# Designed miniproteins, single chains, continued (4): the designs that were tried, part 110

Each design is a single chain, and the fold is of that chain. pLDDT is the mean over its residues in the fold that is shown.

## One batch from the design tools (miniprotein)

Design m15826
Fold by ESMFold2-Fast:
Structure m15826 (fold): chain A 86 residues (1-86)
Amino acid sequence: MTELEKKALEYEGKAAEYNSLAKTYQRLADVYQRLADELKADPSKKELADIYRELAEVYRRISEHYQQLAKEYNDKAKELKEELKK
């Protein structure tokens, strides 16, 4: 029982950490997407706009990956907590 409680807390901690990372990378994606959008209309800055768009996409994928990890660890923590009630 004590080890299951410890594991549940560990999974909740991991989920919180991954949620925090997901939010950080989502903010980075939003910043670079905004920068890309601002430059998109200027042909002289097309290369820079393309780089910012690619960075936004990379950070968005990283954010989505961390969101998925957070969900998985939250689900695992919930399952362990339900077992502790039995």
Scores: mean pLDDT 85

Design m15827
Fold by ESMFold2-Fast:
Structure m15827 (fold): chain A 81 residues (1-81)
Amino acid sequence: SPERKLTLLLFRLAVLESGAYVIEKMLKTNKDPSVIAQIKKDAATLVKFADDLLKEMERENAPEELIERVREVRKRLRDLA
């Protein structure tokens, strides 16, 4: 159903938003350059997941509010990478 598809897209968005929050917190609390480099690499991986989610949301004609949330989390992750 359309409702089920939107629920799964929203779930994927929530996972990305949670990931961005965790990465932001880890970068604020960690001072080891090697660990920081790994966290930034993880952020770059999540940017790719956000790009894929954005394309799928656009293809499925998801609500603009959800598309804007994906753009926002993608920007946050890019700034961290």
Scores: mean pLDDT 88

Design m15828
Fold by ESMFold2-Fast:
Structure m15828 (fold): chain A 94 residues (1-94)
Amino acid sequence: SLPVTDIVTGEVYEIVSEEVHDPRYASVGGAALYAAVAIDPRTKVEESENKKVLTLDVDGGKTTYKIEEVTEGDLKKITLYENGELVASFVIKK
């Protein structure tokens, strides 16, 4: 497994806080799901001021992943949802 820092091209980030709400993702981490959604060409991206929302529909729309990224200074707050349920949240610092 790669550190979360390897997901951010050319930038070093530290995980400041992490909460995993689905125990199936505890060993994989929210960062791995974030990376998978971010690189998928089917992912829709909506950007506004300090907020970025990624949405990925898989399995004919039966499973929807939604990721919210909020930038506050040197912090990025990332929240991950599966079918509207909170799966994981983490904060990364540059």
Scores: mean pLDDT 69

Design m15829
Fold by ESMFold2-Fast:
Structure m15829 (fold): chain A 68 residues (1-68)
Amino acid sequence: SLLDELLAQFEAVVEEGLATGDLEAAERRMKALYLEAAERLDPESLAEFTARLTALSREYQAQYEAAL
């Protein structure tokens, strides 16, 4: 599905940015992906995508806080 593909692309861009150190390039690519998704996805699908993205972000942050 488009939702899963966008999430996979988002994760790949983040991982590549961290590995290469090209933070600016990663940010530009993420912004472009968000604009494309917002334009092509219906509002209801966009809400679902945002919810899943938020859950992923919180999971990563919780993992770091638990290790501290």
Scores: mean pLDDT 71

Design m15830
Fold by ESMFold2-Fast:
Structure m15830 (fold): chain A 74 residues (1-74)
Amino acid sequence: MSKEELVEKAKKEIEELLKKYVEEGKLSQREADEFYKKFKEGLDKAKETLSEEGIKIATEIAKQEIEKKAKENE
């Protein structure tokens, strides 16, 4: 998988996870939009310096942060 494909996959996975928690009422649309914007900007800025493994790790950390916010709103 190319680095570009990993970036696109990461963006899609985070977008879908945020959408799921907004639909479940565990995140506000504002929180989801702000998180996704920061994630995209951070990933785009770092894509030239991060390895493929670095992109995967950053995506996993982002998923954990989203899960934590969703649990705090329960």
Scores: mean pLDDT 80

Design m15831
Fold by ESMFold2-Fast:
Structure m15831 (fold): chain A 113 residues (1-113)
Amino acid sequence: SRLRAIAYNNLGAAYFNLGDLVGAIASYKKAIELDPNFAVAYSNLGSAYKSKAGLEEDPEVKLHFLKLAVEAYKKALELDPNHEKARNALEKISSEEPLVAEEAKAILEEFSN
């Protein structure tokens, strides 16, 4: 049900606002499972992964979550090329996150038209 996908996306946002990134990620993944074309849920999942990467001191673990964030934002743009939140997040990553900057720039170039 699309309504259930929306409810899980909203639950994910509530967890995110409380700082529960594990709960946020799980809820956004459930929203995507229920509606695989839900661009907003992919963008929100990207934000949760980016926030989790920011908490990681191990460079390999940080890179893992940054790659997951970039892939989620890319999927949001594939579903909605005008998705401003995903585009703005990738622009910020391209300037602030050296480990994935070139990957983020390549995605932005692909969707710039």
Scores: mean pLDDT 91

Design m15832
Fold by ESMFold2-Fast:
Structure m15832 (fold): chain A 60 residues (1-60)
Amino acid sequence: MTDAQLDQAMVDIISREYGVSRAEARQILDDTRAAAAEGDPQDKAFLDRLTKQAKKQLKS
C-alpha cells in the first residue's frame, strides 16, 4: 500500500462524510494532520480513525 493510495482513500471518506468536494476534503485532511502533529488529541483520534477506515477499505 502506497501513501498516495492511503491519502486518496482518506480524502474519499472525508468527502463522503461531510458532503464536500475532494479538494475541500483534502484541505480538511491536511488541517487535521497539522493539528495532530501539534499534539491535538481530537485530531489525532480523527486521523487514527480515518487511517483505520482507509486501510480496511483498501484491503477489500
Scores: mean pLDDT 81

Design m15833
Fold by ESMFold2-Fast:
Structure m15833 (fold): chain A 72 residues (1-72)
Amino acid sequence: SDLELNTRASELAAEAYRRAKAAGMPDEVAKQTAIKTANAILENPDLSEEEQRAIADKIVEEGIAEWKARQA
């Protein structure tokens, strides 16, 4: 259901925010990473939970890498 998808998107977004903050990203950048994660999950409702988590992980990893590259 849409409720289950929204719950999953919210959970993965919260995890993305925590991981981004743990990596040292500013709050606003961490929030943007979380929003991007939520949107990616909501845009891919037909994917499995495993595939949705893989997308979330990729967004977080790429976001952290890109942010760190900009700090160098």
Scores: mean pLDDT 87

Design m15834
Fold by ESMFold2-Fast:
Structure m15834 (fold): chain A 84 residues (1-84)
Amino acid sequence: SEEEKILEEFSRKLEELVGDYRRRLAQARTPEEVAAALRDFIAEMEKLLNELKEKYPDNEFLIKVAEQALATLRAHAERELAAA
């Protein structure tokens, strides 16, 4: 379906952002660099969500699924860093 294709593309872009975030974490040498990587990751995820909302403003289900995916990734990243 069209929704399945949109969600697959969105997931692929999220995976790319996670990859970029993990790469930046591997290169980070200070807590400040780690914090910057997290801030940039969150900002890029929010940009991706906003682009989806602009392209498909009437698809409430798609938007809710995307919002939940971002919330989950953000919470996971924040908890992982807090637990260290």
Scores: mean pLDDT 83

Design m15835
Fold by ESMFold2-Fast:
Structure m15835 (fold): chain A 68 residues (1-68)
Amino acid sequence: MEEEIVRLAEEVFGEGAGNIVEFLLRKGADPERLRELVENRDWEGLVALAKEAVAAAAEAGRAAARAL
């Protein structure tokens, strides 16, 4: 199921796009949302979601460090 989205991303956007989708899936992104972005060829939306996931992880880490 999720593997299909990774493969589809590579077919639609080219080499490396599958790695971005796989990264987002590992970070708990919604598979339905990822499929929508890939099917609509929304590269900007996919990149924005990846940046948001990285920023959220960094913020969570900083918040945890402040609590310690």
Scores: mean pLDDT 75

Design m15836
Fold by ESMFold2-Fast:
Structure m15836 (fold): chain A 68 residues (1-68)
Amino acid sequence: MEEQIEAERKRGLELVEKDIENMRKFAKDILPEEKAEEFVEQVAETFRAMIDALYKRELERLKKELEK
């Protein structure tokens, strides 16, 4: 089951990277290129951190469930 959570985390990160790329293209259409890159970089860092934190919490929860 730990393998399933790990696979979901990898899939989540892959989707985030695709969303970041699409967001970068969209932002460049609306914002000056310099501002678009800064915005996308900040959002990307936040999303990657959120995905990592969520999966660490789920993995910890699963380990506790398996021990009980």
Scores: mean pLDDT 75

Design m15837
Fold by ESMFold2-Fast:
Structure m15837 (fold): chain A 96 residues (1-96)
Amino acid sequence: DALEANRKLLREITEPIEKQKKISDQIATLNKLRDEAVKNNDKERMLYVAVAFYSLGQFLKSMGGEKEADYLFSKAQELIDLLGEEARQFVERYRV
């Protein structure tokens, strides 16, 4: 069962973001985590960073922040494009 492993890795990615009180700082933290994962060719971390971008985008969209959400969705899509189609299906599972 991958659910507990997925929750642990998602928490590892989201915990530094959740410590930030401002949305701009959360986005900056996400961009840093993305850059580190890409530099290290860590495809698993890239995948969960894409999930984190997507989840934050969904949250902001629900709060009326459509422009910020579109930016975050585009950043998730950039990572999905690097990882391939299987990554898209994985990220979309976190849609609701």
Scores: mean pLDDT 77

Design m15838
Fold by ESMFold2-Fast:
Structure m15838 (fold): chain A 80 residues (1-80)
Amino acid sequence: NPEAEKNKEVSEWMKEGLQNFEEFENSSEEEQIEANAEALAFRKMVEEGKLPSENKEEFEKLVEEYKEKLKALREKLKSQ
């Protein structure tokens, strides 16, 4: 099959994608909270004119703060 070599590269890329997807799915609740916390922290940093790469410690601290808030909100909503 002339597509066999192309399919090999696609298969390797898909295996890596599936690994990343399975890791995301397996930790979906925690990783989704983390992704949302990172997005909120990134937005806040950008609004303040700060780059996360220049303020890594501040960014990490902000991500943890948002993670705690999102976890507490989710648990409260699930309990009702």
Scores: mean pLDDT 68

Design m15839
Fold by ESMFold2-Fast:
Structure m15839 (fold): chain A 75 residues (1-75)
Amino acid sequence: STLDEVKAYIVKVLTENMDKPNTKVTITVRHDGKEVGYLEVLFTESGPQVVRNVPIPDELRDAPLEVEVKTTKVK
């Protein structure tokens, strides 16, 4: 997947969880097996809380990227 496709997928995943309080979403982006991006969001009754954000470098815009999503109910 390209960087634009990965960004679109991240938006979709976050949108699908916006109304689900007590849900933690972890998104890991890899290139050639190495972690190049990371986003962890905790959805609370007061809204989303970004726990950690490691942005994907612009140099990887045309590189093939792999996305792994983990969704955990914390209650």
Scores: mean pLDDT 82

Design m15840
Fold by ESMFold2-Fast:
Structure m15840 (fold): chain A 63 residues (1-63)
Amino acid sequence: SLYERGKRLAKENPEKVKEAAKYVVDNNITVLEALDKFGLPREMSGPIIEEVRKILKEKGLPL
């Protein structure tokens, strides 16, 4: 499935997931805009959303 493929791609590219998620938080943009900016496939949106949520929780910001 696309979901399982996204999880695998994220596991193979953890640094890119971290970078995209940080860019989302730092620039207050959407995950989809970050995918386009970094040339990442849409299947990685889920993993990046999860990473964004982790960053926001660590900073004490709303999800």
Scores: mean pLDDT 81

Design m15841
Fold by ESMFold2-Fast:
Structure m15841 (fold): chain A 95 residues (1-95)
Amino acid sequence: MEEALARLEATLRELGVRGLIILKDKNVTDEEFVEKLEQFEADLRRTAAEMAARGEPPPQLAVLTFGKIDPRTATRLAAEAAEAHPDGVHVIEVE
């Protein structure tokens, strides 16, 4: 898990994305979480390349939701985390 998060943080810095907030349902296993992070890294690299081809800057902040999280709870936690942690990768476990 920590290795996957460290690699993702390095990818964000490479692509110019300043922050990432990850909302994780407690029922998502560590194995599923790592697999989803690897898929997101691949998708992010592809999206950044497409945006660069159009002359668009990368997003400064991204929010990922893994598992079943109520949309109102996700919006609130994402806003709170963005205010407290404007850069880097932050994982918030949701019950």
Scores: mean pLDDT 76

Design m15842
Fold by ESMFold2-Fast:
Structure m15842 (fold): chain A 80 residues (1-80)
Amino acid sequence: DKEREKLEIEINLGLARIAHGVMLSILKKRKREEEIEELEKELEELEEKIRNSKVEEARKLVLEFVKKLNERLEKIEEEE
């Protein structure tokens, strides 16, 4: 079912964008402007990879992105 596969890819793109938006909000509140630009570039690269991936690969990409964001949050907490 190609339509279902396409929908699952779009869902994973949406999840990546939500995760990005949450992190972006945190970085803006903490005035980390340089990290905002880096995060935007990472999202663009991730979105391209997800669009060109199979559903299983897209899910793994989103999970890895969320894991990376959590590691950044821990680092921010350690700095403060």
Scores: mean pLDDT 83

Design m15843
Fold by ESMFold2-Fast:
Structure m15843 (fold): chain A 100 residues (1-100)
Amino acid sequence: SLEEAMKVLQEIWDLINEAGTKALEGKPVDLEALREELEKLVSTLSPEAQEILKPAVEKLYELLEKMIEAIKNKDMKKVKEYAEELFEVMNKTLEELEKL
């Protein structure tokens, strides 16, 4: 259902934000464990919702990896740019889900 897909998207967003916050605090982030958890969450949804969320999760994960690398390099301008792109991907994904 749309409600279940939106709830999963919110859980994905919370996990991405937690990982980003930990990286900013200099704490270790297990990206492989995060990826597995994100894939598991998406797998619980209908095929129609999965068609929307699978590419969205892949893009969010890629942006998070780039943001964490920018944090390690102390490139705060790039960190802000990737954070903005994460919000854009989330907003676009929400709009696509609402059309279901």
Scores: mean pLDDT 88

Design m15844
Fold by ESMFold2-Fast:
Structure m15844 (fold): chain A 65 residues (1-65)
Amino acid sequence: KDPKVKLLKAKGLLLTQPQLSNREIAKEVGVSQATVSKIRREIDQLRKEGRLDELIELLEEYLEL
């Protein structure tokens, strides 16, 4: 199991389905709720910095989103 792949999947779910709870995403991806909460904060920070498009481009390339 590659933790980087799990983190990218969690980021993709948070971007495409932000209505999902931390528990739901954690169960779907197989990470802890604390990890999902951390990723959500990282996405919020990227959005504030105007860098969210960099993450979306990376996810599209890697996960074929």
Scores: mean pLDDT 75

Design m15845
Fold by ESMFold2-Fast:
Structure m15845 (fold): chain A 88 residues (1-88)
Amino acid sequence: MIKPEQLERIGIKIVRGEPLSEEERELVRRELEEREKNREKFIEERFKEIEKELGRELSEEERERLRKRIELAAEIADRLLRAAIEAA
C-alpha cells in the first residue's frame, strides 16, 4: 500500500498542476485497487469508531444506512482520485 507521505506529495503535484510520472500514476492505481479489496474491513473499522463515539452498538438499520453512505463516499473519493491522476 502507498505510504501517506507519497500520496500527499502526489496530491501537492496535482494541486500545482504538475505532471505525474507513470510510476506515480501506477502507485495511485495500486492504492485504489487495495482500497477496493479492503473496503469491507474499512467499513467494519468505521462502525467500531462510531460505536465508540456513541457509547453504544449500532442497530441493524443504522449499520445498513451507514454502510451505504461509506460505500458511496469511498466510491466518489476513489473516482475523483482516479480522474485527478488521469488529468495531471
Scores: mean pLDDT 76

Design m15846
Fold by ESMFold2-Fast:
Structure m15846 (fold): chain A 72 residues (1-72)
Amino acid sequence: GPNPEAGIAAAEEAEAAGDLRMAAYYYDETGHSYKSLGKYEEAAKAYRRAGELYERLGDLASAARFYALADE
């Protein structure tokens, strides 16, 4: 199955490289992976980080959706 720890590492690498779109993608995938494992607090943290990155990209609709996912 997916390894969410590897997803976090990939997201952090993409963010350090300035690739905010890829970082947001990896946090989204990681949030979904944590949720599928029943790790809802970790999923919420990953979704919040994806929302923050979409906000920085100017994609406010995607940011709002990920903040809503984090609040569940």
Scores: mean pLDDT 85

Design m15847
Fold by ESMFold2-Fast:
Structure m15847 (fold): chain A 63 residues (1-63)
Amino acid sequence: KTVPLDAAVEVLRKLGASDEEIQRLREAAGGKETLSVDELARAMGQAGVGGPVLAQALAEITG
């Protein structure tokens, strides 16, 4: 299953992610418009998204 980056950004914003975290996520994605769940988890970790927020975002995106 692949995840649109814009969908991940929307979920993270709803969970209180900062504009800086969103920008770092886009940079970690390397210009990709869609990511695998594993790629998205790695990109969110690189962006500085905390473990609980990362876990909840993945659950909402993959549910």
Scores: mean pLDDT 80

Design m15848
Fold by ESMFold2-Fast:
Structure m15848 (fold): chain A 97 residues (1-97)
Amino acid sequence: MGLDSIREASRGYRLLGRRLLERLPDSHTESREYAREMVRQAELAVEKAEAGDEAGAGIHSKLAIDYYFETLRAASGDLEAGRAIGEAVRETARELA
């Protein structure tokens, strides 16, 4: 809850976005573009949270998760991209445990 919760979640979104960029095939240009925006928004959310700006942190955290869903939509129906996304999610979950 509150600022610490947003900061923790945003660090998770930043890590997930980076792993998506590492694993998504180069041919998935649209998914990779959304994953880059996910990382950017998550980094801004962490920065705002560290500065004590809870409203700003919340806005950028929400944008990070919105770009995550856009990454999933753009990759929809592709087995290789689906595998890459699943691995990125699993590795992020392990690191945050």
Scores: mean pLDDT 86

Design m15849
Fold by ESMFold2-Fast:
Structure m15849 (fold): chain A 57 residues (1-57)
Amino acid sequence: SADVERAKELIKQLSNTSDAAERRKIADQLLEFEKEVLDEAVNSLKEPDKYGSRLLP
């Protein structure tokens, strides 16, 4: 769904950001999503085969 894709983008940004202030800003946006949406986004990002590397994360 669109909400899951948006949450995935924010999680990717969070993973690529080392600045504490920016991480907090992204986390605040993620907190606006329902837990169910966040869980689906996290599970989707754990699937390495989305990048063709099913054997390695």
Scores: mean pLDDT 71

Design m15850
Fold by ESMFold2-Fast:
Structure m15850 (fold): chain A 86 residues (1-86)
Amino acid sequence: AEKLREEFIELFLETVRRILRRNGVPEEEIEAYLARLREFLETLSDEELYNLAKATLEAFRENADLISEEDLKLIEEAYELAKKLA
């Protein structure tokens, strides 16, 4: 359970990093944001992480024209990990 939780958080953060970097956010701001996001994600229950992953996947699908196929694949992989936590 703990390993799946850590794998989900790392994959989720990597997906966010890639999106921010592609949208021209400075690396310093990306790392500061991801550090805060990691802290927040670590406070969430397995159920809350699953709900976040589901909501993020839905948002990505609704905005597919703004999200790369690679980023969509990463969040779909994160969602599959999150389903195992719930």
Scores: mean pLDDT 82

Design m15851
Fold by ESMFold2-Fast:
Structure m15851 (fold): chain A 82 residues (1-82)
Amino acid sequence: SPKEKALEELEKRYKELYEELKKKIDEAEAKGDTETVRQLTIEMFRLMAEYEDIKLKIELGEISEEEALKRFKELEEEIRKR
C-alpha cells in the first residue's frame, strides 16, 4: 500500500540520518569538542521525536503520505545544514 511504502521510505531515511549524526557525534567526541557533541545530541533527540510523531500521524491518518515525506525532507535539510 502507499502507506506501507511511505513508512518504509521514512524508516530508511531516518536510519541514514541517524547514522550521519552518530558519526558526527563520534568525530566531535574524538576531538574533545564537547559543545558540538551537545548540539548534535540535541539534534539527534529532535530527529527521534519528529520521526515518531510523523510515523504516528501517518498511522492515525492525520497526515497524507506526501505531507509526511515533505515534513521529513524539511527536517533532513535543517539537520544537514548544521
Scores: mean pLDDT 87

Design m15852
Fold by ESMFold2-Fast:
Structure m15852 (fold): chain A 64 residues (1-64)
Amino acid sequence: MTRIALTTRSEAKYEAQKLLEEGMDELLVTPDSWEETDAVLRQLAPLDRTEFRVTRVLPEPVKV
């Protein structure tokens, strides 16, 4: 299993492609906003999103 936590949106799509080429099943994306996560997923759709799972992960602990 491989995980990838990306801070930048544009890099997220390239890293996802790399993971798919390596046959990974899971991808963790950390974009700036939830809307950007959806944009990344739409870019990956043609690549076969069925082969991977995307989950947004925040590196910071929860606070107010």
Scores: mean pLDDT 50

Design m15853
Fold by ESMFold2-Fast:
Structure m15853 (fold): chain A 59 residues (1-59)
Amino acid sequence: KGEEIAKELEEELKKKGYKVQKVIITDKLVSVFAVNEKEAVLVTVDVETGEKTELIVKS
């Protein structure tokens, strides 16, 4: 379940021009950290609800 969410997030981020740096999969959350030329982003998805949040952070 979490692995499927992680693969979808990685695919989306790659299409947006981000390079995926780290993937964290837990029972409750999937987090993907990715960077591009201007910024870094942390995308977190709740495994049960599918709720997605994006945090722009320093690269």
Scores: mean pLDDT 78

Design m15854
Fold by ESMFold2-Fast:
Structure m15854 (fold): chain A 62 residues (1-62)
Amino acid sequence: MSPEESEALARAVTRAAGPLSKKYPPEVVSRAVGIVARRFRAGEISVEDVPKELERTVKELS
């Protein structure tokens, strides 16, 4: 990934994970972040999809 792509992913994750961390255990949120980051690196999702995919993945793991 380019430095700009890594920064965009990190910002999107930080913004989306904050609200989820209030409702779900840290372990579940951390695992979901790992899954979403892998999918982003594989080109399966865009940075714009990160918030929706994080919420979906957290719910699926819960």
Scores: mean pLDDT 79

Design m15855
Fold by ESMFold2-Fast:
Structure m15855 (fold): chain A 76 residues (1-76)
Amino acid sequence: MEKEEKEEILKKFKESIEGTKEYIKKLNLPNEEEIIKKLDEYEKKAEETLKLSKEEFWPAMLKVVGELQEYLKEKL
């Protein structure tokens, strides 16, 4: 089922975000609050992709993941 597949992928992405937040907190970075807030923004962007068709969902999720990875590379 299309919706079930998208929801499972989003759930795994959210779990990855939560794991990243816990890792960031352990690093005691001076910009921790800024990074956590940005992670919340990317989680919300990923949730919006659930409204897209299956064909649009994958490119949109890949874009969200790519933008998040680029952000973390710059900040970490």
Scores: mean pLDDT 79

Design m15856
Fold by ESMFold2-Fast:
Structure m15856 (fold): chain A 65 residues (1-65)
Amino acid sequence: SKEEAAALAAKMAAGRAGLIVEDVRIEGNKVTVTLRPGDEDKFKEATAQMKELGKKLGVEVEAKR
């Protein structure tokens, strides 16, 4: 599904930023990725990238700590 593709893309973005994914939740058209607390700048960078990837797939992507 689009949501599963967005979740995979978000996990890849987090991995490239060196962030650890603790949880991924899909609810309707929304994917929520929970990241381990860490580097704030890398979290912001990954969050922006995840939102952009979600927009391309028509899925809302949110990152939280």
Scores: mean pLDDT 79

Design m15857
Fold by ESMFold2-Fast:
Structure m15857 (fold): chain A 84 residues (1-84)
Amino acid sequence: SAEALSRILQAAVDAAMRAAREGKTPEEIAKEIRDATLQASRELGVDAEVEVKAEGNRVRMTIRVGDETLELEFDLEALRAELA
């Protein structure tokens, strides 16, 4: 559902911001995002497919819940600048 996707998206954003604030690498940030989104999906009782890729200074996420698909990109340089 759109509500479940919204909550999972919030978990992804929160995880990305926290990991970036902690000075983690793109690969570590991708792992934190993946772990957080899977945990949120489990807590919501939703069967979600999550793919997260670290590409240089960017992390891309694709999440699918039923027939709904969401793609999100984190620019880690921009994110770290906002947290400084």
Scores: mean pLDDT 80

Design m15858
Fold by ESMFold2-Fast:
Structure m15858 (fold): chain A 80 residues (1-80)
Amino acid sequence: SSDDELLKKIDELQKEAQELLKKYEAGEISLDEFKERMDKIIDEVIAIINSTDNIKVQMHGGSVITSISTLKVSAEREAK
């Protein structure tokens, strides 16, 4: 179903965020680039949530946004 495709897209975006964290921790990207790219991923998850009335997609997307935002804030605090 289209809702299953939205759930899979959210999972792909979460995987992209985890790969970005690995690149940042390896010193391959700057903190500023990491934050900008994490914000882009968050915006894409928000767009998916806003595209549907399916509560399961909205709840899963919300959970993923919280997870990604937590990783971003943690990296900022460790750098400062």
Scores: mean pLDDT 88

Design m15859
Fold by ESMFold2-Fast:
Structure m15859 (fold): chain A 88 residues (1-88)
Amino acid sequence: EDVEKAVNAAKKAADGLINAETPLEQDIYLALLLIVYAVTKYLPMDEENRKKALEEILKILKEAYERTTNPDVQADLKAAIEDLEKEL
């Protein structure tokens, strides 16, 4: 359930990011997506469940990276993707 909640929170933030029309809204949803990633990385949970949640969040980050047209958002997503790939 906690894995599903974390993944669903990341999906909602990513959907908001991709559908955001202004740079400010894109920055806010990007911040929310990165907060979900950071919280999931540091939450006290079983290593197996954390790994599963982070693997799904990695997919969500990669999809957001491919779909965003904002180069600043793309750069921040790339940094998060590279960080998460190093941890997995």
Scores: mean pLDDT 83

Design m15860
Fold by ESMFold2-Fast:
Structure m15860 (fold): chain A 76 residues (1-76)
Amino acid sequence: AQRAAQRAAARAMMDRYFTDQNWDDTDDAIANGDISRDQAVNRTADVIVRMSGGAVSRSVARDEVTARMNAHRAAR
């Protein structure tokens, strides 16, 4: 229950605060070598944790960011 609530909160925050353009820009930065994939995941997860006031754990945020980035890349 708690983990499911954290996952739902992380997804809602990504949908609200990150546009398709933000995900495209992140993929392009990774492709250009400006940032690693792990750095992109960690930076985005840290934003989600901060915005949630700590309600979303860093591990849950990283998992959900990774899944979202993979889904976005697959849709390009």
Scores: mean pLDDT 82

Design m15861
Fold by ESMFold2-Fast:
Structure m15861 (fold): chain A 107 residues (1-107)
Amino acid sequence: MEGGRLAAEGGELAAKGGLLAAKNAKTKEALAAGIGGAVGGSGGAGLGELAARTGNARLAAEGGRAAAGGGRAAAEGGRLAGNEEAARLGEEGARLGEEGARLGAAE
């Protein structure tokens, strides 16, 4: 349950960071990374929320991994776009996603 909540929070931050990176992208690489962060983050958030509501540890682990991947993509996109806020949101999303995945995998 804690793992699902962390995966959901991480996914939301990753999605916000990815969207912000995409909006500020000046290169195709920054745009792709931003979109990847938004998609991965959104997926992680959804799975995390479902895990939190159902107590399903496997969904928490899957959602946390998706949030972590999305967060890393958002951080790279933010860095490439020169947007520090997007990079920070991505890094925070990745950290929460990794913790959510770890807790889900431990159950």
Scores: mean pLDDT 87

